# Ledger of designs, part 48: designed miniproteins, single chains, continued (4)

Each design is a single chain, and the fold is of that chain. pLDDT is the mean over its residues in the fold that is shown.

## One batch from the design tools (miniprotein)

Design m13646
Fold by ESMFold2-Fast:
Structure m13646 (fold): chain A 70 residues (1-70)
Amino acid sequence: ELAEEAARLTDEDVERLIERIEEIIRKLEEKGDLFTAGVVAVRLAVGKLTGREEILRALRYAEEKLKEVE
C-alpha cells in the first residue's frame, strides 16, 4: 500500500512532503524533544537517498510523534 502510494507521488509532492517533515523536526526541537527530532532527521536523510516510500514512512513517523507532543 505505501509502495503504491509513494509511486503515485510527483516530484512536487515529494518536495512538499520533505518541507512538512522539516517543519515537524523544527516543532519537535522547539518542544525540547531533540532525540526524536534527530531520529526524524535521520529517517528523512535515508529517505532522500533510498526513495519516496521511505520519505512517506518518515512523514508518518514524524506526524505520530508530533501528535504525542501536542
Scores: mean pLDDT 82

Design m13647
Fold by ESMFold2-Fast:
Structure m13647 (fold): chain A 73 residues (1-73)
Amino acid sequence: GAKAWLGREARIAREARGLSQRELAERAGVSVRTVSRFEAGDTTGISDETLARILSAATGTPLEDALAFIRHL
């Protein structure tokens, strides 16, 4: 699904920046498990706000823009 595609994009952006899943989790204010699940395409029980925080932290996109993008998927 579209959210699984976003998880892959977040992983690519994170790896391009040389960040570990732990470092991304700290920047996004979430658990490492949440980052790992999102990057694997599992968004079950994860809010759009939380997904937007991970995507924002991975790509440098403003949180409001990342959230709007996710809500329009």
Scores: mean pLDDT 85

Design m13648
Fold by ESMFold2-Fast:
Structure m13648 (fold): chain A 61 residues (1-61)
Amino acid sequence: MSPEQQAVLEEIKALIEQGRYDEAKRKFHEFLLTHDLSPEEVQALAREAGRHEREVLERLA
């Protein structure tokens, strides 16, 4: 990935880790509109987002 693409993905990961899922989803959508990601890259990022959402749900249970 380009350094610019890496920076955006790193920001999305940081937002997910901070529990800012709505902001992370907005940035992810904006990134998809700006850059053509490979299916592998999209899948990897989606899995990370889903993992953090699951962890939050477990903590609320």
Scores: mean pLDDT 66

Design m13649
Fold by ESMFold2-Fast:
Structure m13649 (fold): chain A 83 residues (1-83)
Amino acid sequence: SLEEIRKEAEELASNPANEQKLLDRLVDSKDPEEQRIALDILLEKYGITVSEEERQEIIDKILSAKTPAEKRKILLEFLNKYK
């Protein structure tokens, strides 16, 4: 459920090491909606409001990266931009 995903994202967002696990789920998921939901929950946790275009850009950058470390770096860089 969305509530369960939110709770997982909240826990992961509180610890940078755990954010890698969420990124792995985003990468492993073949469902774009699930990937979008996970990202959206992270953004909501940090109180970040972004356009749909920016969400798509972030997802695309994460998907283009080859390693979990690179994917995590992309996400953290984006989150820090708005934090």
Scores: mean pLDDT 67

Design m13650
Fold by ESMFold2-Fast:
Structure m13650 (fold): chain A 83 residues (1-83)
Amino acid sequence: DARRAELAALEEQAVAAREAGDYARAAELLEAARPLALALAEEELRDASEEERAALLARLEAALDGHIAQLRAAAAGEEVVVP
């Protein structure tokens, strides 16, 4: 459970950095949280099928990578998703 508290603290710090307009710092914090989030998700999915676990972990990884890329683009002064 200490790992869940650490993940929550990193996510809270990333939100605070984003609210302060420090998108580069927010991206750095999410990059630090990424391996912990994936490890905890894998533990939660221990009773899932191998196929289901792989699919859900891939989806989480893609979502995290997308958020990090969006924050990096915001730090560079550009929009990641064009309407």
Scores: mean pLDDT 80

Design m13651
Fold by ESMFold2-Fast:
Structure m13651 (fold): chain A 55 residues (1-55)
Amino acid sequence: SLEKELELLRKSIENSRSMLASAQANPGAKQELIERLKKTIEWLEEKVKEVEEKL
């Protein structure tokens, strides 16, 4: 169902945001990883919008 897809997407966003926060708090974290996590979150947020538009 679309509701289940939305739930899974929101969980993925939460996990990715947690990883981003950890990476940003680590002075040894590579900028490449931070940028990749930001892009992943942007992509997931766009998917949430697509699913919400179908509800």
Scores: mean pLDDT 84

Design m13652
Fold by ESMFold2-Fast:
Structure m13652 (fold): chain A 65 residues (1-65)
Amino acid sequence: MSREELIELLVKEAGLSRRAAEGAVDLAENSDPALALALIRHELEKVTSPETAERLVAAIAEHFG
């Protein structure tokens, strides 16, 4: 999927602001992917269900894999 599609998915599924979704994607781009994904998962689990957090982290991992 494209960067824009990933941002839209985060906004729609987790209820994140567009700025927060862009920040998560930027973190994954600028950091070690495994570490970034672990941090993003931890933050998403605070604002959404564990099931939704797992799905979104998988989508981010697929985009950057």
Scores: mean pLDDT 77

Design m13653
Fold by ESMFold2-Fast:
Structure m13653 (fold): chain A 84 residues (1-84)
Amino acid sequence: LSEAETLAATLKKLNEQITALDKIVKNMAKKPQLSLGDVAAINIYAIVKLAYAKAQSASAAQAKEISQQLAQQTNAILAKVEVL
């Protein structure tokens, strides 16, 4: 894959995650109390948005690092929810 194709693929995946999480976060506004899973979703939403912003100005190599860091951060948050 070219550098441009690698960046485009990374941005597309991040945008799809933001779209999915945006729906979840908007539904939380209707809840009187947030569960641990809800808090995890808000945290994942924040880090995905940050990753997307960084990836927009990143090189292909940096986009790969951003994706790896995001995967590690997301897995760490989900592991805490799963151990409930």
Scores: mean pLDDT 73

Design m13654
Fold by ESMFold2-Fast:
Structure m13654 (fold): chain A 87 residues (1-87)
Amino acid sequence: SNLSPEEREKKIIEKLKEYAKNLKSPYSLEAKLEVIDFVIELHKEVARQGRGLDLEEVRELIERWLREGRLSKEAAEFLLELLEKEE
């Protein structure tokens, strides 16, 4: 594939958006949208650093956003569950 790194990131974001939208209850639509916003910001941070973030760095960001009220408890629980599946 002749995709640029930016085009690859867009494909990953779209896949994650579809995953979040199709996740079975108990997660609300509002929590899923917060997850999508977090994933977009995570990819911006990856691009800024020029490297992938490790799972510990991602966990720390989730906890920070939860403390700042940028993620609901439901959205944070979804993100932490997803992160555990990648470990």
Scores: mean pLDDT 69

Design m13655
Fold by ESMFold2-Fast:
Structure m13655 (fold): chain A 76 residues (1-76)
Amino acid sequence: GGNKALAKKLGVPVSLVSQLNATIKKLKALLEKGEDLDKISSLLNKAVKLLQKVKSDKFTKELVDLQKRFAKLQRG
């Protein structure tokens, strides 16, 4: 699994990478549905906290994309 390889490269526990991937996956599903804005906000905050520990450019890029999608959803 890519999570183990990425965790080794970043020098962090695989559990942190797995939690971050799971949180991002849930965020993508909720954003596609366009519902539960409060839940999306909560999961984005959780992803930001996990990203501070993982410090991955890949996850930073994915999170920025999800934040932009959420901002667009809130506006229209």
Scores: mean pLDDT 80

Design m13656
Fold by ESMFold2-Fast:
Structure m13656 (fold): chain A 78 residues (1-78)
Amino acid sequence: MDSVEAAKKVAEFAKEKMEELAKELGVETPTQARIVAAQSEEGRKRLAEIIEEVARLAEELGDTTTAKAARKEAEELK
């Protein structure tokens, strides 16, 4: 797979997951969802789960650098 195509798929997946989180939290934007999620234990766990899913997809597509960065971010939210 082209590295650019892999990066695009990871970005699209992350966007869809953050839009889903925004809907779950009753907010309009992914940025608001991230802010609201960070303020509660349950929200932080949900955000960490989404970031872990993004990391898994990145690793499966061969983007180990993005996967490592995402896993570190998820751990900091727990």
Scores: mean pLDDT 79

Design m13657
Fold by ESMFold2-Fast:
Structure m13657 (fold): chain A 80 residues (1-80)
Amino acid sequence: GKPTSSLEEIRAFLSRADEIIEEIKAIPDPEERLIYLQIFKVELDEIIAISKELGDEESVKKAEELKREVEEEIRRLQEE
């Protein structure tokens, strides 16, 4: 695919990432929340890798910030 199309897709995903995290946090079962957070973390790792290859520092930074938030939520669930 063309780099421009990949960047648009990544940016669209990142603009909705906060909503996805809030939806995961709303899951009443903590075990299900943990599974979805782990899946989302893997998706963020892929986005970081692709954004670095495309040279989009803004998307890298946003995805890394979101990944830290997800890692903190995973840690809290595992410590409870």
Scores: mean pLDDT 80

Design m13658
Fold by ESMFold2-Fast:
Structure m13658 (fold): chain A 86 residues (1-86)
Amino acid sequence: MVEVVELGEIESDDGKELVEQLQKAAEEAKERGMYLAIEEVEVFFENGKIVKMKLKLVGVKDEEVARKINEETEERLRKRIEELKK
């Protein structure tokens, strides 16, 4: 089993700031010989708009494992957003 290393959490109320933090985390993971993956996403809504997002980040040495973690997290997030739109 490939080791999954916790890299911490990032949060922002601004999508641009969140993307910049993700890019920095991905670069730091790469310097450590790892691929960045998002294990968990918490989305906070107010009046039908996203007001804050919180991401739990992990590093994985195997690219395919990192890709699967990201895909599973994206699927869970999409399902939650769709339920909130109903």
Scores: mean pLDDT 78

Design m13659
Fold by ESMFold2-Fast:
Structure m13659 (fold): chain A 100 residues (1-100)
Amino acid sequence: SKLLELNEKRIEQIKEQLKQDPNAPERLWQVAERLEEILEKLKNDPNTTEDDLQQLMVALGLLELAIQYRKQGKFDLAQQLLDQAEDLVRKIEEKLKSKE
């Protein structure tokens, strides 16, 4: 799937950005790792839908925006977006557990 390949590339880019930031909070790395685990589960699930991939894309977008605002010194906005990304990741993880 083209969407799977795009999501994989986005996770790789996020991880590369975090490696270049020596002050990146552990929380950013934890969310990135959880998104990578979600992608791996979706890649191995024959019942993966376009909706599942779109939800992952939204979570990735929230994390990317949080990283961008943090780089701009907009820490309150970055924290709010990270909270939203983490909440969405939790909901995706719960949905995937119900399919196992």
Scores: mean pLDDT 85

Design m13660
Fold by ESMFold2-Fast:
Structure m13660 (fold): chain A 108 residues (1-108)
Amino acid sequence: LGDLITESAERAIRQAEKFSDKKAREEIIKLVNEARELALTALDGLRSGSLSPQQIQQLAQEALRKAEKALGLVTKYSATSGLSPKDALELITSLSRLIEAIRELLRS
């Protein structure tokens, strides 16, 4: 799960870096980084027993909200993205994988 969170976030960031709108690019990358950090913190807390179930759920829910917001920004700025159809699809696919990985964490 941790590898899936890390890999999907890294792939999303690589594609987002190709975004021509600087403000959208910076916000998307920020949201993906924050979602990754929160999700990995929740996963570590779950595995180590260092966090309560409530803390894990709260962190994972916040990670999910940030990842979903990033996906929303990608769709909102699609016309001004400057991304090729292939790169846009890879970005959406990577964000969707990140979202599903976080949802899996919430089911744990």
Scores: mean pLDDT 84

Design m13661
Fold by ESMFold2-Fast:
Structure m13661 (fold): chain A 105 residues (1-105)
Amino acid sequence: MIKILKVEKLEDGTIVMTLDIDGVEMTLTLSDYMMIATIDGVEYLVSEGNEELINLETGEIIPAKLDEEKETMEFTAPDGKTYTLPTLKKAKKLAEEYLEKLKKE
């Protein structure tokens, strides 16, 4: 289950969103071409159409399994834990839907 906790749009058009995915809190930073996921203090670079994540601290390339129907990807971090992320496309859609709901308040 994906629960949106917070969404902010920055002056340069960058979107920062905080999610709870299956009990794991994470921050996604979205641009037009890439997503950075921050999970337990570690930043991972995810590109649209890429089934891999790059650990920005170590440069390690981590394979991800894409679920096209759910528009999510799963990967196993170096600590042995499996995490679920939305694709860049899904994350943008969720952020836009959240921001539109806030505008109607």
Scores: mean pLDDT 78

Design m13662
Fold by ESMFold2-Fast:
Structure m13662 (fold): chain A 60 residues (1-60)
Amino acid sequence: VVEEVIEVDGIKFTVTIDGDKVTITAEKKPTDEQMAQAQKKADVLKGRILALEELLKALL
């Protein structure tokens, strides 16, 4: 389980990644555009975590 805080236009989003599940929680009411940006950043973070997990499995 990975939890990260990202910021879009001064609004903090808490992203929780648990396997294939991604949950995004905003501290304030976001616009559709701000939510889309947060989702994009969450997808990039998930991809990096999967790549790191694969690398660690090869080393362990």
Scores: mean pLDDT 78

Design m13663
Fold by ESMFold2-Fast:
Structure m13663 (fold): chain A 80 residues (1-80)
Amino acid sequence: SFGDYKRQITTELLTKKLVELGLSKEEAEKLAQEYADNYQQVVLDVGDSDSLSPEQAELARLATRSWVEGLRLAFGRASS
């Protein structure tokens, strides 16, 4: 359930960001779920990294930021 909660928060955040990039809600939800399934402990500026070691938290933040920036660049949208 904690993993499910983290996945839900990650999915909601990614869905919001993807919709802002111009994806449909349906496409955004699908992509966000696929990403969340692969990164169960991903941190997306939501809460603290209390459940991760400092090293794991840093890697998760870098990976998430890189992925989100990649999407923003691919869709040609620079900001919210």
Scores: mean pLDDT 58

Design m13664
Fold by ESMFold2-Fast:
Structure m13664 (fold): chain A 100 residues (1-100)
Amino acid sequence: MSAEERFASMSREEQLAYLERKVAAYEEVVALMEANPDKVSPETLAKLREALALLREALAAVRAGAPKEEVIRILREYHAVMDEISQEELLAILSTFPVV
C-alpha cells in the first residue's frame, strides 16, 4: 500500500494523530539544525523548513475538515520536497542530531 493510500484509508482521528506526531518530530529536527547551523547545509535546512510548513498545512486542513483530496495534494508536495533531500545528507544529519 502506498503512503497516500494508507493515509487516505485512515479516519480523521487517525490522520490527526499521525500528522501531529510528524509535525512534532520535524519541529524538533528543525530546531536542532537551527541551533547548529555549522552542522547542516542551508539548502537542506530550507527544504526541511518547507517540509515542516507543508506538514503543518496538512494538519490545519484536516482540522478544518478539508476534502481528503486536498490533504493528499499537500502531502504529495511534502513527499516531493523530501525526495529532493539526499539520503546521504539525511543520514549525516541523523548521525549528528539523533531524533530519540
Scores: mean pLDDT 77

Design m13665
Fold by ESMFold2-Fast:
Structure m13665 (fold): chain A 84 residues (1-84)
Amino acid sequence: SNELKEVQIEMLLISASSNVYLGKRYLEQGKLELAKKELESAEKDIKYAEEMAKKYNASEKVKKKIDQLRDEIKKAKKELEKKE
């Protein structure tokens, strides 16, 4: 059902959110390689969530969460590039 697909997408968003959190913490600590790995993992999860959201016509709430996490990842990756 569409509701079950949204739950699956939400699980991907939880995973991506956790990886963004860890990536930002590693950036704060100057652990650039660990930050990069966490942010790359988050980016892969978000891209997959976005494709699922398009395929299953996910709710606007889910789409907004994807957009927010995408923007957080982009900002964190830009910070990482400045520190490299």
Scores: mean pLDDT 86

Design m13666
Fold by ESMFold2-Fast:
Structure m13666 (fold): chain A 64 residues (1-64)
Amino acid sequence: SKKEQQLAAVRQASQLLRDGAPWSVIRAQLQELVKLGVLDPSLISETDLDRLEQALFDAYQRLQ
């Protein structure tokens, strides 16, 4: 389902942040979240990790 795809994509983005993945990889996953309607496009250029983690947490809570 679309909801399962959205939840999986959020979990993947959170894992990439925890693993310290390269920004290019993180940005690609954030673009996928924007495409899925889960994340605001303005967050693609966000460099504050705390703000990104909070946005991903909020998205995950909304989808559950």
Scores: mean pLDDT 83

Design m13667
Fold by ESMFold2-Fast:
Structure m13667 (fold): chain A 70 residues (1-70)
Amino acid sequence: MSPIEKALKLISEVLSEEEVKLIEDLIKKALEAGLSEEEVLKGVIETLKIRFENDEKVQKLIEKLEEILK
C-alpha cells in the first residue's frame, strides 16, 4: 500500500465519512498540483492539527500519520 492509502485507512477509522471525503478531495487536489506523497501527507497532518486541535483521538491519529512520513 502507498503511504497515502495507509493514511486514508487510519483517517477513516477516526473521522466521519464526510470528513474523510474532504481529506480525499484535498489529497486529490494536491497530487494534481504536482506535490509528492510526502508533501501531501504533511499538508493533511497540518490540516488535522488546525481543524481538530482539541480532539484526543485525532492527536493520536496525527502521531500515527507522522510515523508514515519517516
Scores: mean pLDDT 80

Design m13668
Fold by ESMFold2-Fast:
Structure m13668 (fold): chain A 82 residues (1-82)
Amino acid sequence: MEEEIREGVLAIHRAVLNTVRERSEDELTRRAMDLELQGRKYREEGRYRLAAEKYEEASRLHEQAGKPESAETLRRRSQQLR
């Protein structure tokens, strides 16, 4: 009985943590994509400083979402515009 209760509580905690983690990572990825689009538009307008700032912000969000390769790519793009 105690063992069954313990296993049930752990299963619920794991499900909640996975759901919260997935929602947070999806939200960060969506925001990063929006910032990438803004950076691309500023670059097209010749506003390189603003484009670099948007790519740097998107890079930080990708890093927080557990996507270091995407973060590094955007950081490199930001540096090229400075």
Scores: mean pLDDT 75

Design m13669
Fold by ESMFold2-Fast:
Structure m13669 (fold): chain A 75 residues (1-75)
Amino acid sequence: FLPKLRPLLLEMGFTEEQVKKALSLILKHFFSQFGKYPYLTDEEFRELLEKLFSQVEGVTPEQAREIAEKALEIS
C-alpha cells in the first residue's frame, strides 16, 4: 500500500513535502487508533483516507476524494 501510494501522489502532481506529510498523517492516524479500524469496509476505508488527505495543505476536497478512491484500488 504505502510503496504504491508515494508514486501515485507524485504522478498526481503533489510535491515531496506534501507526500511526506500525507504518509506521516496516515501512519500516525492508523497506529494511534490501533484496534479501532482493523476491519473497515472498503467504503469506510475510502472515507477515512479522504479525511486524512484533506488535511494535507494544497489538496482540494475533490483531489482528496480521487486520491482515496485510487488508494483503495491499490490497497
Scores: mean pLDDT 71

Design m13670
Fold by ESMFold2-Fast:
Structure m13670 (fold): chain A 74 residues (1-74)
Amino acid sequence: MMSREEINEVARRLTERIEALAREKGLSEEQLLQVQMAAALVLNEKVAQGASKEEAYETALREAERLLERYAAE
């Protein structure tokens, strides 16, 4: 299982990556917060399931990218 430090590291990496992608796509602050919240929910679910650090990161990022694409397409 991931340690608290590993969870915090994954959360930080996700936040940095999502912010960069949102900036590139011209998302509003509200849209960015919604994407970050969705990614955090997926991360917490994967942590609860005992997923690896990389699986948790990849799965949460994939959900974030799906939402980023949806907002960018509007």
Scores: mean pLDDT 84

Design m13671
Fold by ESMFold2-Fast:
Structure m13671 (fold): chain A 91 residues (1-91)
Amino acid sequence: MVEEIMNTLGVDREAAEELKKILESFQPEEEEIKEMIEKYGPDHPEVQEKAFEFQERLLRELLRWAEKVGLEEAAEALRRSLASGEEKRAA
């Protein structure tokens, strides 16, 4: 995983380990959402709300990491994803 992140994103080991730590910190919530999908289906309003909130928090942490390590193109993509999600929520 760390080696794969380094090779895919062109970052050093320290940056790759930070990303792994971020992803691992979100693992319990990801599993909880998967369990809700199994129980209620992916189109259930409560599942969609929780998945949306999870994705927004994950994208914000990824943006913070990308800005810290100087991945400007990835940071811009993450900002656009967050803006798009916020617009969707406001509609």
Scores: mean pLDDT 77

Design m13672
Fold by ESMFold2-Fast:
Structure m13672 (fold): chain A 100 residues (1-100)
Amino acid sequence: SQYQQLIQQMFQGAAYMAQDVIRRARTPELRALAQRVLDIIQQALASGDFAGGVERLRALAREALARNPPGSELARFAELVLEIADLIDQALQQLQQAQA
């Protein structure tokens, strides 16, 4: 499926972004959060559980937003993770409708 390949490519792009954040992170807290994001993405790619991957990314990002001040580097990264999760979820919904 072209949509399945697109979703896989979106997760791969998110993995590269998370790896870049890990390399550029100036705090151990941001590096740890980015590593947790990368671990969720890699598990989703390995298992094919893309819907579960999106749910885990959203849960992690919302937890980070609740625990960190608005506008902090951690909060900004968590907001980016939510945006990525929403884009992947939209692609998943389109895939499910195309297969129905």
Scores: mean pLDDT 88

Design m13673
Fold by ESMFold2-Fast:
Structure m13673 (fold): chain A 74 residues (1-74)
Amino acid sequence: MAGEQGIKEGEEGIKLGLEAMKAGNITGGTAGVLNGIGGVFLAEQGIRTGNEALQKQGLETGRQGKRVGEEAIK
């Protein structure tokens, strides 16, 4: 389910972004958190409204947050 996966990916992006910020990469960590939050928001709105396009956008944005957070920790 795209919306549920989008929430999961976005939450991972937030977690990784926060860890990067704790490690001293405030800029990269913040980008991971913001994309993660956006992914969760879009995915939740897509689930709430039954809008599959929003669920897919939330998934894509959440995955971007996770990738940015992973890079920021390195």
Scores: mean pLDDT 84

Design m13674
Fold by ESMFold2-Fast:
Formats: sequence, C-alpha cells, structure tokens
Structure m13674 (fold): chain A 95 residues (1-95)
Amino acid sequence: LSREQLDKMLAELNDQIVKTAEEMLKEVLENPETPKEKVVAALTLGTWAAEQLYREGRYEESARILEREIEVAEMYGLDTSGIRERLARVREALA
C-alpha cells in the first residue's frame, strides 16, 4: 500500500470509530438504566476516539467527546480526573 492509501484507510476507520463512540455516549446519556458494562464500553471507546482525533489535530471534536464522557462519568458516579486531564490538554492545544 502507498502511504496515501494507508492514511486514507486509517482516516476512514477513525471516522467510523468516532461516530460509534458518539452514538454509544448519546445512548448512555438518553438511557439512565444502561448496564455498567455498556457504560464502561462507551467511555473506553470515547477515550480512544478522542485520542485519535487529537493526533489528527481535530481538537474541537476531541474536546466534544471528552465533555460527553465527563457527563456520562458524573451520571454514574465515576472518577472524571483522567478525562478532565485529557480535556485540559486538548483545550491547551486550542488556545
């Protein structure tokens, strides 16, 4: 594969994972009875998606996912410190 072909494939995969993460986080926020298993899965995928967006320089989108993760974590009484540290890093890149 050429470098350009590989870069395009990775970008398409990243976009698909970002969409899935946003949909999972939205589903958790709309359904307070969501099982903890699914909540953890949504947060795990969200964190991965935010990191990929950060590496691509898509800081605004990365921040949006991290902000939704904080909302989910707060709803379920989970620790937000790690997510807030990631969000601070993204906000610094936007300044």
Scores: mean pLDDT 84

Design m13675
Fold by ESMFold2-Fast:
Structure m13675 (fold): chain A 76 residues (1-76)
Amino acid sequence: SMEVLAASEPAEELREQVEELKREALEAAREGDLQKAISLAVAIGILAATASMAGHEEVAEYAREAIREVMEAIEK
């Protein structure tokens, strides 16, 4: 079994942060708070870059898909 809890910043933790930001961004988009939705999408982008630099490409891909969903919800 893979032990990831020994690392302070494991891929799982980054993925959870992306999930949380995605939920917040989608809620903001639904409420018409475009400034908040866009700001959260930018934060997800930073996490995607961080995950990629750390070698967590699955998390980086997940974050990029989250950005796509947020942008679609904004209907721009």
Scores: mean pLDDT 78

Design m13676
Fold by ESMFold2-Fast:
Structure m13676 (fold): chain A 62 residues (1-62)
Amino acid sequence: MILSKEELERIAEAAGVPLDMAPLVAAAAQRVLRGEISQRGAAELAGVTPKQVSAAIRVLRE
């Protein structure tokens, strides 16, 4: 799913990451939502914490 600039900005704010990292965090969160990877595994691949991936998941589910 392609995210708008406004959606990426909301993910960056919620996860506490720079906007340039928001696409990576969003992609990781989307993979967790699809059941392809664990939240911890997604965090390790994106270079963020599991808490930051969880925040992005919440934004994507709204």
Scores: mean pLDDT 80

Design m13677
Fold by ESMFold2-Fast:
Structure m13677 (fold): chain A 84 residues (1-84)
Amino acid sequence: AKDLLLEYIVEESRKLIPEIQKEIDEAISNNDTEKLQELKARIDAGIKRLEEWKKESTNPRLIKLIDEEIKQYKALKDKIDAAL
């Protein structure tokens, strides 16, 4: 029950990644440094939350899904850092 709920939340969170990617691309295109810093802070908060959920989980499949999402967020953060 708990792991099933966490899996659902993680998958819903993952659906936001394309929208965040689009916001990053638009901010880079507009040379909007303030927006890039804001997006970086949001990504840092997201990674921290995912790492907390990973620590709470005993389900290897869910841990793998969380690790994959953390990896995607870290890639987005690297893209922001390269643009700053």
Scores: mean pLDDT 82

Design m13678
Fold by ESMFold2-Fast:
Structure m13678 (fold): chain A 68 residues (1-68)
Amino acid sequence: GKMKKEGLEAIAAALEDAAKVGPLSEEGKENVIKALISLGVSREQAEKAAELAEKRDGKGAREAVLSG
């Protein structure tokens, strides 16, 4: 639904910006994964987006969130 898309876009933008500053903390990665799963993203896709953000691939992380 619309709310799911808006939530995913917000997380995608936050991951892109976070990757520009530095790698996510372990707690930050867990929070991102939980938030994505709550929005209907599979655990595997949520973990992939977090991994891309950890590697500082903010664009890749954003695209992974929005494509899931």
Scores: mean pLDDT 74

Design m13679
Fold by ESMFold2-Fast:
Structure m13679 (fold): chain A 84 residues (1-84)
Amino acid sequence: ARSRIEELERRILEIAREILDVAEAQGDKQAILEAIGLTLRAIGEIYELELKLARGEISADEAVARLEALQAELEARLQEFRAA
């Protein structure tokens, strides 16, 4: 479970970086700021999940489900940025 959580967190941050790279390549200031906002949100959600796990407030299975949902959302956002 822990190794799966770490894998998902790593993948989420990789996708966030890809979104930022796409926005930077487009050279649009608004797109870059939106990409930065998505990166900050991803970091914040990972941080909150890790805090809840450390406090025993959520199960590892619940954390995996939330991270998988976040990954899917960011993958959809990456496609949106690429289509712009």
Scores: mean pLDDT 86

Design m13680
Fold by ESMFold2-Fast:
Structure m13680 (fold): chain A 64 residues (1-64)
Amino acid sequence: MLTEEQKEKVRKALRESGGVLTKEDLLKAGLSEEDAQYVLDKFDKSGDGKLEGDELVALAKWLA
């Protein structure tokens, strides 16, 4: 489970994503490999290693 501080980093990455959020974007936002993988495992329903479209909407609602 992510801490509130880690969730803030994800919110920043999401705002800067331009509609596609990759594992590299999460790492650049300051998440560890483990935390970035946790976010992908939870929300990447297509298994392509990216969050886009409805996956980003689900992430944004979870972070609210």
Scores: mean pLDDT 79

Design m13681
Fold by ESMFold2-Fast:
Formats: structure tokens, C-alpha cells, sequence
Structure m13681 (fold): chain A 80 residues (1-80)
């Protein structure tokens, strides 16, 4: 869970890098995850959901949908 969560947040940060507010939210979430090595899978899931929702709110819906699609494609490629 933890490694997948970090990878997902880092991928979303890269796909939203032209939006500084989204990048800031995602970098903070990545740092919080790294600073909490004892976080449970449930706590990690809650942190990811919150960060993703907050980051996507900084984008128009169309751009948010594109970012999610690109992250999904990138995660599929990088799982190899």
C-alpha cells in the first residue's frame, strides 16, 4: 500500500506540474506519508483520497479528468 500510494501521488504531481497549487498539495501529502512510517493502510488510503480531492479541486473538471487518466496510464506502465 505505502509504495503504491507514494507512486500514485508522485505520478499525479507530475501530471499536474503546471498547476502550482495542486503540486503544493500533493508534495505536502507525499511528505506527510514519508514522515509517518507507522501509518496504517487505512490512514494511508484516507491521506491519498484527501490529497487527490484537494488537488483536483484546484483544476477545471476537464483537466482533472485528463490528469487522472494520465496517472492511470502511467501507473500501468510503471508497474512493469
Amino acid sequence: MREAALRFLEALREETKDNPKAVEILEKAIQELRDNPDASDDEIAQLVVKAVNEALKTLPQEKADEAIDRVAARMEAELA
Scores: mean pLDDT 78

